# Designed miniproteins, single chains, part 110

Each design is a single chain, and the fold is of that chain. pLDDT is the mean over its residues in the fold that is shown.

## One batch from the design tools (miniprotein)

Design m3826
Fold by ESMFold2-Fast:
Structure m3826 (fold): chain A 75 residues (1-75)
Amino acid sequence: KKKEALLKWFDRYEADLLATAEKYMTPEEVERFRALAEQARKEIEKIPPDEVSKALEIVSKLGLEFSKLITYAKK
């Protein structure tokens, strides 16, 4: 139940980040971020239901990578 809700939330989070990326990043940077988001989603899917807290670390890391890419795009 919690894992399913988390994956649905992640799908929305990814969509929002990609919409922002498309406005400020090059197509190559958007593709790189999309690949990172896909990997993060697969890692969340592998987490046992009793270890859902590990998914927060994966989401946090993806957010940091997005912040680096969007900051780089300013240059």
Scores: mean pLDDT 76

Design m3827
Fold by ESMFold2-Fast:
Structure m3827 (fold): chain A 78 residues (1-78)
Amino acid sequence: MKKLKFTIDASADPAAAMKKIAEEAVKAAVESGEPVLVEITLERPDKTVTIRLLVKAAEEDGKLVPEVLESSVSEEAK
């Protein structure tokens, strides 16, 4: 299974970052032919949030979109 890691710092635009992550996950899932594990680390001043998603490529309205099969979130205080 392919694993992708992303880090979003506190100064980044979350919406733009999430759009790029979604596009990369779909591309990786198509290229591998299997679901991809996506790990997103959100750096905040008081904590680190780690989001883990199992994503496959799905077709919706003639476009390839990410379909989340499993998700988990963990937080660690600084």
Scores: mean pLDDT 78

Design m3828
Fold by ESMFold2-Fast:
Structure m3828 (fold): chain A 76 residues (1-76)
Amino acid sequence: QPVQQSNQMINQGQQTMQQGSTMTPVQAAQMYSSMSQRLNNFVQQNTSMSTSQKTRVLSVANQLSRQSQQFSSRAS
């Protein structure tokens, strides 16, 4: 069901951020960008889920996107 799927995607996004903290900035930026896109695609494919569920998934996606930009700009 959409609730369980959105919760799992949120957890994957959060785990990705934790993993990124132990990686090089370049690798972290790429991984965060990839995961952000996956979360955005999940929301687009599951348009019938509630506004609350969409907001939670998109919040994590946005956070990953911002982190990716920060690591990319701070690389080296």
Scores: mean pLDDT 77

Design m3829
Fold by ESMFold2-Fast:
Structure m3829 (fold): chain A 83 residues (1-83)
Amino acid sequence: AARETAEYARKAAEYAEQGNMEKAVEYADKAAEAGSKIPGMGKDLTDVANAAKRYAEQGNYEMAARIARATADLAENAARARE
């Protein structure tokens, strides 16, 4: 879940940087779903992934990419903490 969330959030950021809002929204949504399954952090990861999705839907590429990358970093840290 945590590594999966990080991968989806990273893809969302990449697509947002390319201006591909359809794919950015798709991957942000997948990151939110995967993030919801992480113990202790599910709500936080879902909330930030959904924020990235909202910015992507608004065409705010810069903010969507920044929040999606922050989501990926948060999920990577969650995955590492379980090791």
Scores: mean pLDDT 76

Design m3830
Fold by ESMFold2-Fast:
Structure m3830 (fold): chain A 81 residues (1-81)
Amino acid sequence: ISEKVKKALQESIKKSKNKKTKTVLTSMLNDGDMLAVALGVYKTISSRKQKPISEVAKRTGRSASYISELDEALKNALKAE
């Protein structure tokens, strides 16, 4: 995991309003393997099925703010990669 990806994730944590989003992103920042898996899954879904992780999360009954903030954070981290 590059320093650019970590910086993008830190900015997403600062901007997030949902406590669950802050907790999850902070966990990913502290666990590079978890972050790598999350980015890999997001990249696969986005490139192959054209279905972002936020749409998958909506099907599981997650809150709109959590879904939106998590999707934006992973998108920005992937772009920084």
Scores: mean pLDDT 68

Design m3831
Fold by ESMFold2-Fast:
Structure m3831 (fold): chain A 55 residues (1-55)
Amino acid sequence: EEERLQRLLDAIRKRVTPEEFARLEAVYQKAKAEGKTFEEIVAEILDELRRIAER
């Protein structure tokens, strides 16, 4: 799980600004604090990324 999330976040870093990445980090931290599953965390990160990817 950690390796999958790390690979996803690394790929995102290549495509977004530091400010946008900070938003994704906040989503990740919030979802973890809420005890969400890996699937739910990934879904929230991808949803936020899609919003950001309109550059």
Scores: mean pLDDT 75

Design m3832
Fold by ESMFold2-Fast:
Structure m3832 (fold): chain A 94 residues (1-94)
Amino acid sequence: SELIELVRRALELARAAVDAGPEAAREALELAERARELARKQSEGLGEMLAGAAELVRAALALLEAGPEHLEAARANMEAAARALERARELAEA
């Protein structure tokens, strides 16, 4: 499934993004938004879950771009995004 592949890739990048930097976070956001669009056509609940994950990635990206003093807040938001993406993957595989 293209949806499952996008969610898995977004999850991988979200988990790496705090150490890899803002470019990884931007790619994770792009993949999460694409997954959201596909999910919206299949399941409203899954689409909403991926929307929440994308918001968390976007918040983490803004914090990563703001500077190293925001790194802990960026990590917390990205960890929350990773948990949301993992739940979305599990739901999509069910």
Scores: mean pLDDT 86

Design m3833
Fold by ESMFold2-Fast:
Structure m3833 (fold): chain A 82 residues (1-82)
Amino acid sequence: DALKKKVIVKTKLYDSEGKLLSEDEKEIPLDVLKLIVERLKELGVPVKVFLDGKEIDLLNEEDLKKIKEGDKLELEIVLKEE
């Protein structure tokens, strides 16, 4: 089950002006990362996920199959001004 794999996630949080607010790296289960991305997309927050410099969709089954145990993913989140 691909969702039981653990991945290293580098999270970059930007403001609406493109300024980097925070950067963090940690190991998390892929199912937890998928839930986070799904929630952010549901809230209309701009979010992108990259594997080896290529954008992927964690809600797409074929893209999930590309991820292996211990892979490094980059998560970019942009906070919009409301």
Scores: mean pLDDT 80

Design m3834
Fold by ESMFold2-Fast:
Structure m3834 (fold): chain A 76 residues (1-76)
Amino acid sequence: MGNAEKGEKLFKKYMLSMFKVKGEGLGIGPDLTNEKRSEEEIAKFLREGIEGIVPSFKNVLTDQQIKDIAAFLSTL
């Protein structure tokens, strides 16, 4: 299982340039505050990416770091 506290720190460090949470962030990507996907589904799209929307983080973040970010996003 991911750790939401670690996920928040990782999200702010690596992903706020690309995405927003609670209306905050510099990214042109979607606001992830009301993400309704499961932690497993969020972790999958972060690992694999979504063409034209989300880049793959597989080579930038460890699987555990991706799970931590997914846990954080699932609490919003």
Scores: mean pLDDT 68

Design m3835
Fold by ESMFold2-Fast:
Structure m3835 (fold): chain A 96 residues (1-96)
Amino acid sequence: SELAREAVLAALKAAAAVERLRAEREGRPEVFEGLERAESDPREAARAVLEGARLSIEEALEEAERAIELGEQLGEEAKELIELAREAKAELEEYA
C-alpha cells in the first residue's frame, strides 16, 4: 500500500540521519561508504537513505515522527517499523 511505502521510506530517512550523526560524533569516515554507494543505486530505498543522510536533526525528527504516525495507521503489521522509528527518534533527540 502507499501508506506502507511512505512509512518505510520515512523510517529509512530517520535511520540514515542517525547513522550520519553517529559517524560525525565519533569521527568515523568509513561509515559513509554505504551512503556513497547509495548515490549510484536507482532504487527508491537507496535514494531514501541518501536523502536521510542529508537531513538536519529537525528534519530527521519529522521523518521519524511521520514513520511512527503512518505505522500506527497500518497497525500490527508495522510493529517492528514503529519500534525502529521510535529508537531513531530517541537517538536524534540526544543530538538536538
Scores: mean pLDDT 78

Design m3836
Fold by ESMFold2-Fast:
Structure m3836 (fold): chain A 68 residues (1-68)
Amino acid sequence: DLSKEELVQKLITLLKENLDLNDTVAQSIVNDLMTKLQLNEEELQTLLKRIEEEGAEKALLDLLTEKT
């Protein structure tokens, strides 16, 4: 689905910008989040919004605390 792919690309871009990551590392993190935490499209949209509101570091830490 184009919508899901677009959300994944936006997440990669935000992680690169907020955490100064290269494309390979950002893609690896997103793949880990999707496979290990089984994030669906709705959860991806929520994560993107949280990153924009509170920054990538806090949004990811809160997500990992919630899911693990």
Scores: mean pLDDT 77

Design m3837
Fold by ESMFold2-Fast:
Structure m3837 (fold): chain A 85 residues (1-85)
Amino acid sequence: MKVKIFTKEEGEPLREETVEGTPEEIKEWLKKEYGLSDEEAERIVSLKVGEGSVNGIPVRNITEEELREMVLRQPPPAVAAIKLE
């Protein structure tokens, strides 16, 4: 499984990171590195390829570039994810 994460923090540039692993490994990584809840991390690992989420809210039929633009328009803090594989 492969997921790209976008994070937007107050006063910081947009951070982009790609992680690859099992759903369990990605879930634990998201909880540890981004402080997501069990529910928020589970929603991300349950996404289908071509689906994303912004602040835990699922978004269907979205590209990486469209998701990046959506995150840039959100007030910080914001976290978004897209499933690539």
Scores: mean pLDDT 78

Design m3838
Fold by ESMFold2-Fast:
Structure m3838 (fold): chain A 75 residues (1-75)
Amino acid sequence: SVEELTAEAIAELDAYLSTLSREEQLAVLDEAIAQLEKQIAYLEKLSDDPEYAELLEVYKALLAHLRERRAAVEA
């Protein structure tokens, strides 16, 4: 499911980020957020296809998590 795929991706990203310094985490998160925003904009043009719609939902959930994580690291 989209929820399961999203949860797995989030867990892996969080595990990776926890191996980095605060400054490295901010740099990685800024780049990842920028790349996901570009991919989401691209996929939104293709979202009439169910496969692209599912991927778009996963990417949007990941973007939301990355933004939350960035706010937590910056705090």
Scores: mean pLDDT 82

Design m3839
Fold by ESMFold2-Fast:
Structure m3839 (fold): chain A 73 residues (1-73)
Amino acid sequence: MAEEEERREEEMLGAGTYLAKELKEKISDDEELKKKLKEAYEEVRELAETEPEKVRELAERAIKEAEELAKKA
């Protein structure tokens, strides 16, 4: 297994994969929604490098906003 420090990277990668899978199944195929998700993903990626703790909260917000966009589209 990876070291404690490197284990965080694997955990973040796993969380990202899990979120992508959940969103793909939960949210309808919509270009506007996908565009918003891509922007949120890039924000989460940058935050994951600096503050992994906030990554989860930011991801949750991104999902909520994406759901609202899907409802509009």
Scores: mean pLDDT 61

Design m3840
Fold by ESMFold2-Fast:
Structure m3840 (fold): chain A 97 residues (1-97)
Amino acid sequence: SELEEKLKELEEKLIEAFKNKDKKKVEEILKELKEIFTKELKLDEPQVKAALEIVTYTAKIKAGRTKEIEEEYGLKADSPVELSRKVGEKLKPLFPG
């Protein structure tokens, strides 16, 4: 619960930092997320990299940087929600259940 609230707060701050094109704030927030993923969730290095990638593209899409994500992942979508879904499907083979 407390960890989930902190992760949500960091995601909201990351979205705002991407909207404002504040590179230093983006780096600060991603560093804090990496520490949480490593120390609190005890994820291994591949899982931490994957979690940071998911948080990053999700936050960029929510910040309106949809064309940047379309170009990075080689995808096209009619909406931010559809783009997020397509990126997730493309990355799904890297996270077998």
Scores: mean pLDDT 82

Design m3841
Fold by ESMFold2-Fast:
Structure m3841 (fold): chain A 87 residues (1-87)
Amino acid sequence: ASVEQIVERHREELRRLVDEARAAVAAGDLAKAREILRQVQRDADAAARAVDLGEQNGLPQEYIDLMRALAELAREAAAEIEALLAE
């Protein structure tokens, strides 16, 4: 799979999680929305950790760039869910 295909697949997965969180908030299930937020935050932290470890171990730049892109997408999704919970 291309790097672009991996990024698009992750974007689609995160969009589904944001949509699930939105539906949970609309239904008054704040516990479910917070659970989804924690999952997305863990995914962002894991990708950011992979960037740090990749840089420390001299991994290829394309791997580091991919992990940075995944971390950014997950942070954006987390911010959207946090905004939904702040209403």
Scores: mean pLDDT 86

Design m3842
Fold by ESMFold2-Fast:
Parts: sequence; structure tokens; C-alpha cells
Structure m3842 (fold): chain A 95 residues (1-95)
Amino acid sequence: SKGRKIIEEAIETTGHISFGAIIVALLEGLSEEELRKILEELKDEKGLKFLEILTAELEEEERVEKLSEMYGVPKELAREAVEKLPELIAEYKAA
């Protein structure tokens, strides 16, 4: 899948996976389970934590708080990102 190729290319080119690459891989149809296994094999603790925050069945307020703490950004910016993420995923999947 395109999602898998994005992750493989990131590893081959840079030796690591950015948070942006995680988002794009999920949007391109890489499963949460497959992505988690790749991050575990790389021992990427930050990537695993990011994936957990994005995919956990959390209340919106808890997700905003965890992202705000992880990135050191104001809660307002984290809230906008959480609110727009489902729309971005839907728009991307529709294209």
C-alpha cells in the first residue's frame, strides 16, 4: 500500500519516522496495527506515544491535553488540530 511505501521510504532515506509520516501513512491506508509493529521494531517511543494519542478512545479534552503536553503548544492550537483531523482524513480518503 502507499502508506507502507511512505514508511519504508522514510526509514531508508532518514532512518527515522516523523509524526507527519505517521499521519500520512494512516491516511494512505496503513493499518494502526502494522504501523505500531513498525514503530515497536524501531523502538521509536515518541512515535508509539503519538500513535496511541491519535488512535485511543479518549474524550476530545483528554486528547487535546496530551497533544498540548507532547508538543509544548497551547491547548487552543492542539484543539484546532484534533477538530480538523477527522475532516482532513475524510477529505484525503475522498480524493
Scores: mean pLDDT 66

Design m3843
Fold by ESMFold2-Fast:
Structure m3843 (fold): chain A 82 residues (1-82)
Amino acid sequence: MTPDVIARLMAMIDGLYDSGMLTPAQRDRMMQMVRSSPVDAIAMMIQMGVPNAAIIGMLQAMGYNITSRDDLNAVIDQIMAQ
């Protein structure tokens, strides 16, 4: 995982915080998780009910090829199984 990808994911987490979806403590936790384990951070966001559009953007930033709902579901299933 490159520093540029981590920075992009962190910016997306800030966007969720600005929209009121995360508390300050949740934002700080997600920032720490994305630096150490981006996959675990995505898994937690999925469990928290973060919108699919945001999840797709983060997965694409990580290099996943998401072109359909079926692609998204397959990647989510893979992440949640880990």
Scores: mean pLDDT 77

Design m3844
Fold by ESMFold2-Fast:
Structure m3844 (fold): chain A 61 residues (1-61)
Amino acid sequence: MDKEIEELRKKLKEKGVEVDDSLIKRILDYKKKYGTLTVGNLTINFGLDEETAEKIIEAFE
């Protein structure tokens, strides 16, 4: 998990998104549990704005 957190943090920084490791871990746990991640899931469940949510989804591609 720590390696996945580091990789996602790096990709998000390249997109201009700053989020803490705790939030990254929660997003990774959510994707692992439900198998998918959408803008709506990120905005509703994590309180993120739409632009930030889109950048996070892009980082998983």
Scores: mean pLDDT 79

Design m3845
Fold by ESMFold2-Fast:
Structure m3845 (fold): chain A 92 residues (1-92)
Amino acid sequence: SKYEEAIKHFEKAKKLAEEAINSPVDEGERLIEEAQKHIEKARSLLSDDEIKEAFRQLKAGKPETPKTRAARALYEAEVSLAFALIKLVLDR
């Protein structure tokens, strides 16, 4: 299933971003780059319309499906990546 493949890539991106937050700046930069590549790979598996529909179903409180799980995984990956990028900019 392309949704299950996308979920795996989003989960990998989240893990890499979380590792970046707890890493020295040089290693964190490398981990952030890898996380971004995983998000790009996952997004390439899903069309924009499929992503929109997945978030629409998640927002509507639909029962857990591969689509809503993919939307949640994307959200969590993007949030973790944003935190990692902010930490990198702050040089902490």
Scores: mean pLDDT 84

Design m3846
Fold by ESMFold2-Fast:
Structure m3846 (fold): chain A 59 residues (1-59)
Amino acid sequence: SLRSKVQKALEEKGLPLSLVDDATNFAESLVNSFGASEEQAVKLAVDVAELDEKAAQKK
């Protein structure tokens, strides 16, 4: 499932699993609204989650 792919990608990057639901919802939106592939959607959603975590750590 898309959620399982998002969870695995988050774990591989060392990101908190609390981000799974938000990242999955974003990836699902990318597939449904923009016609992105599941692989592209998961990559983008996880990359955005990583950037948000880095931004939170800056202040």
Scores: mean pLDDT 79

Design m3847
Fold by ESMFold2-Fast:
Structure m3847 (fold): chain A 91 residues (1-91)
Amino acid sequence: DVEKLIKEFIETVVRLAKEKKSSDEISEVTSKIAEEILSVIKKPELKLEAGDILARFVVEVYEAIKAGDEEKVKELAEKTKNELLEIIKKS
């Protein structure tokens, strides 16, 4: 279930960022989940767009946690979930 993978990706990124892992470490740990999400997208252009969204989420959550902005983390999680689900509906 791709929605479960998206949720797991988002929750793992937030958890690791709160544990003060670097964005590179977070990307490494979440790479398998990200690949599983991308594997359900058939169109190469949508797969590339989804990959960019996943990578951007790691960086933006890392920065928001470092700034102590919990409201921004929640906003980023909701936005990323919605954008990924929209892409999957189009694939």
Scores: mean pLDDT 88

Design m3848
Fold by ESMFold2-Fast:
Parts: C-alpha cells; structure tokens; sequence
Structure m3848 (fold): chain A 64 residues (1-64)
C-alpha cells in the first residue's frame, strides 16, 4: 500500500507541475505494484485525486 500511494502521489505532483516524463515513470511503477498487490481501482483513483488536490493547493510535501 505505502509504495503504491507514494508512486501515484509523486506521479500526480509531477504531472501537475508539467513534468510528464517523470509523471509517467511514477505512474507506471505505481500501477505495476497495484496489480501485484490487488489494490482496487477505487483506492488508486482516491489516491490520485488526493495528490491532485494537495498539488493544486501548493502542498507538495504532503502530496509526496
């Protein structure tokens, strides 16, 4: 869980900041770990939404 959350959150922050290459790397890692750990898609969506909200508010440290 923690590794999936960290990678998806970091990917989301990089995406919001316009670093699409790094965002893709973190999203790829997070999705791979999610499949390996049978994480429900609803949990992944909520994780990305939370990171996006925090990044939009400038709270990057909390999103990471």
Amino acid sequence: MGQVRRRLSRGTVYYVRGDYRRAGQYFGQGMRLARDNNIPRSVLVRTVDRARRLARQGRYDEAF
Scores: mean pLDDT 76

Design m3849
Fold by ESMFold2-Fast:
Structure m3849 (fold): chain A 69 residues (1-69)
Amino acid sequence: MDKKAIEEGKEEVVEDLEKYEGGYKELAELLKKASNEEFLELVELAAEAGKQGLKEEEVVKKLLEYMKK
């Protein structure tokens, strides 16, 4: 994965999250300011949470907690 692919993926995720309120919108704001490395770490965390059967809202909460620490 190169820089352009990472930036494109990040933009798509932010755009989708901005359609929602609360934690989704807060996550979108944090992602806009996150580095490419931070974004990739969040993608990996989301993938692991999904494998554990967490619902979308729970995944968003976990990502927000990670970003705030």
Scores: mean pLDDT 77

Design m3850
Fold by ESMFold2-Fast:
Structure m3850 (fold): chain A 85 residues (1-85)
Amino acid sequence: SPLVEQFRQRAEEQLETFKKLAPSLSKEQAALLAGINEGVMLIDRAVLTLVAKVEDPENAAEIAAQLDQLVDQFKAELEKIVQQV
């Protein structure tokens, strides 16, 4: 869906930013980045699962609200990490 594609595009943009920082990272920072990348993959899977369930009319509004909250939380966490690196 367009929402999933927009989320994926933004996630890829953030990962590209991290990739540009990689050559200047310490061993400890590189390990932290690897953990963050694992988290991104898990969130992407969760978002795809929620989007698949949005087609259920009985729960559409609640599922959409949960998806929006998840996307906002993920974005905020990425912004915090970028500011700390």
Scores: mean pLDDT 64

Design m3851
Fold by ESMFold2-Fast:
Structure m3851 (fold): chain A 83 residues (1-83)
Amino acid sequence: MAIDKILEAQRRIAEAARRLGLPHALSDEEIAERLEALRRALEEEASEAELEEMARKVDEAVAEVRRAQAEGPSEALAAVLEA
């Protein structure tokens, strides 16, 4: 389920970036559209090796976002993510 893992992680990164007020934060509509397009691309074009590389990069990005949450106002971010 590499595609599902990549899509879920990308969604969480995009949502977290928006909650943190990062410059390239996406709206909920933009996140949904991007994830649908990404799913189609991954299902039709990506090889298993490409999916594994993407999953690794996603894990790295998630770790960076979590570090930003720990150093920043993670309490406010958690409240918004729970809403």
Scores: mean pLDDT 63

Design m3852
Fold by ESMFold2-Fast:
Structure m3852 (fold): chain A 62 residues (1-62)
Amino acid sequence: MSPEELAEELAKKYGIPLNTAKRVVDVLGPNVTLEEITKKAQEIAKRFGIDERSALAYLALL
């Protein structure tokens, strides 16, 4: 899957803006899978006591 396709699938899965999803993919790297991004979001969510959607939005702000 291309980085653009990965960002589109991430945006669709979590219902976040495509621009936010693109930033997440850019931060984590274009060679990462959707499953790996999901695991990272879950780790951040558990660490900060927030949901996965909020974790992805927070990561995109970095």
Scores: mean pLDDT 78

Design m3853
Fold by ESMFold2-Fast:
Structure m3853 (fold): chain A 70 residues (1-70)
Amino acid sequence: SVEDKLKEAGREGAILRVQQIALEAEIWVLSQDDSPEAKARLAETQAELDRLQGRIDEVEKEVSKLEKEV
């Protein structure tokens, strides 16, 4: 059913949001460190966050589509 699909998409979105919060926290910690290692990890973690945001956007589009079908 559409309701079951909404529940599953909502669960996936919640998991991705938790991962987003964790990456934002890591970025904040890394931004306090001026070492070359921290700067390299900051760039890598920012790229991971950008990819994760794309996945979140796709899930939110699916949820919006399913909500219109209810």
Scores: mean pLDDT 83

Design m3854
Fold by ESMFold2-Fast:
Structure m3854 (fold): chain A 76 residues (1-76)
Amino acid sequence: SDAASFGAALLQEVADELAPLLARLSPAARAEALADLRALANEVQDMVDAGASQEEIREHIERRREEIRRRLEELL
C-alpha cells in the first residue's frame, strides 16, 4: 500500500540519519539502540496494518525519531 511504502521510506531515512551515531556506540549501547529502532519499525507496521494514514505514520515516526536521537547522543 502507499502507506506501507511511505512508512518504509521514512524508516530508511531515520536509519540513514542515525547510522553515523550508531557506528560510534559501544556494542552493548548499539544493541540497545537497534532494539529501539526495531520497536519503531514494529510500531509502524502495526499502524499500517490498522489502516493508519501517511500523516499519522509521519507524526509517529517524527516523535519517536527525536526520542531515539536524543538517547543516542547521550550515549556518545
Scores: mean pLDDT 85

Design m3855
Fold by ESMFold2-Fast:
Structure m3855 (fold): chain A 66 residues (1-66)
Amino acid sequence: GKLEEAARELSEKTGLPLPTARLVIELILNDVPDEQIKRIAEKMYGVKLTDEDLEVARELVEKYFG
């Protein structure tokens, strides 16, 4: 589905692990703030998201779910 496609493209563009990329897309779709997304990703996967990672993710949410 669109979520799986967006998560895969995010993973390919940023190098984020696929489960982390999927979580980021889901959290953006649920209007979770960037600061909270960063904390959740670090807590669940030990991944430190950059502002660039989140910008790419938001562009992909617009592209697939716009």
Scores: mean pLDDT 89

Design m3856
Fold by ESMFold2-Fast:
Structure m3856 (fold): chain A 68 residues (1-68)
Amino acid sequence: SLEALKRLLADTMARLETASPEERARLIEQLARELRRLGVPDDEIDNIVGLLEQAPQLAEIQAKLEEL
């Protein structure tokens, strides 16, 4: 569901704020797997992963979440 998707993204972003580089990579991988389970298309998953890898661009990430 959209609500589950938004919750997953918000939780992942919060965890990324304090994560080490190794933990960060693991969290992004976990997010990608959960997004696939929720039925998100691969191209959208790749886009979200790319945005999360650019942590300093929080405003862009927030704008992308509004599209979901």
Scores: mean pLDDT 72

Design m3857
Fold by ESMFold2-Fast:
Structure m3857 (fold): chain A 77 residues (1-77)
Amino acid sequence: MEEELEKLKKALEDSKKLGREIVDHMRQLFAEKGSLIEVSDAIEAGDEAALERAVKTLNLDERGRRIVEWDRAQVAA
């Protein structure tokens, strides 16, 4: 049972790393195309007013806004 718990913990850690890698890759792609840098900084700082301004300035479509919300959840977790 201990060995199964250790495997589960490693799988969860690997899953978290993969999730972060996907987010980081997405952040880089958006940064290159007109930068989510301001959005990312606002999320990490917890500055909701700056986040709202950055999102409006970037004129993100529905998909872009969903990615930002997902990223917010990851930073908050």
Scores: mean pLDDT 62

Design m3858
Fold by ESMFold2-Fast:
Structure m3858 (fold): chain A 100 residues (1-100)
Amino acid sequence: MSLEELTKRAIEILEGLLNGEDVTEEANKLIEELAKEGRYEYAKVVLYLYTLGQHYRARGASREEIAERLITALEHLKPSLSPETQAMVEEIIKHLEELL
């Protein structure tokens, strides 16, 4: 899987989550595929975003609040990640900002 394809799939999962869709199967499939390829850092980022997004949704957070919480979490996480994972995170942050 290319970095572009990975980023697109992660963004699609987050869009579905923000729109009230059940993206559990899509999220689990992506995480499993990444783990099988040894891409553990990407798998952790996807799991973290999905888990955090679901947590805020379950507590009745608005689409805007969920997006803001995810952006803040990603910005905090970004400095500890590899350059390739940082590039993916930057694209996700940009996309979330456009969904506000």
Scores: mean pLDDT 84

Design m3859
Fold by ESMFold2-Fast:
Structure m3859 (fold): chain A 90 residues (1-90)
Amino acid sequence: MIPEGFYVLLEQQRAALAAEGAAYAAATGLTEPADAMLALFDKLAKELEEKIKEAYENGEVLPPSEVLQQLEQIRAESRAVFEAKAKELA
């Protein structure tokens, strides 16, 4: 079973990234950095969800601290893609 708080935190992080991307697009007219960031975030978040489900099916649970670390890494990697794409288009 996936912890209920996982989806809440995931949605909060995604919304924050989307807001940052929308602000950038409003200032520059460029949507590509935000689009690339959110696409990677969604992909990595789905992979983490599958990892949590597979652990549960094997009679295991991922520690909450590990899940939080993975979510922070996903956010960091997604933001790095945004920064790289924004720099490329500048």
Scores: mean pLDDT 81

Design m3860
Fold by ESMFold2-Fast:
Structure m3860 (fold): chain A 100 residues (1-100)
Amino acid sequence: STEEIKELINLIAEELLKTLDEIEPSNPKTAEKMKEVVEKKKKELLENAENLSKEEFYEKVKEMLKEIVKIAEEEGSPKDVEIVKETATLIEDSLEKVLK
């Protein structure tokens, strides 16, 4: 349902922002750039939630996670990349189970 998708969008964004808060003290500029992607994609997903299928929602979340990982790989430390990839994998795995 649209309400369930909106709840998942908020939970995913909250989890990503928590992870990025852990990176911020060591790499504030990279963390801010990744946070901007999360906030932008969260807004776009919420605005389109009524028109998203479960499959489209899953693909858009994966695209967001790929973009965040790419920023970490290009501008972050190896530790930042590890942290971001772990959170991205957990979100993707959890979402796949929920959207079955």
Scores: mean pLDDT 86

Design m3861
Fold by ESMFold2-Fast:
Structure m3861 (fold): chain A 74 residues (1-74)
Amino acid sequence: MSPEERLFELLEEIIRLLEELGKHDLAQEARKTREYLKKLLATLSPEEREALTRAAVAHYERLLAALRELLAAS
């Protein structure tokens, strides 16, 4: 799996968990962020794209872990 495939897999899981938590407005904002990131990555150089993807994966892995904890506590 490429880092970009991992990034979009993480975003899909976050969207799914937000829907499960009943946070439909936040899930919609996450979908907008996904579309924005797709467009942004298409405009970047390969070096910039790799750096942004790496940072985004790290960020969304932390966010996903936090959302899973919130769901488990419910």
Scores: mean pLDDT 83

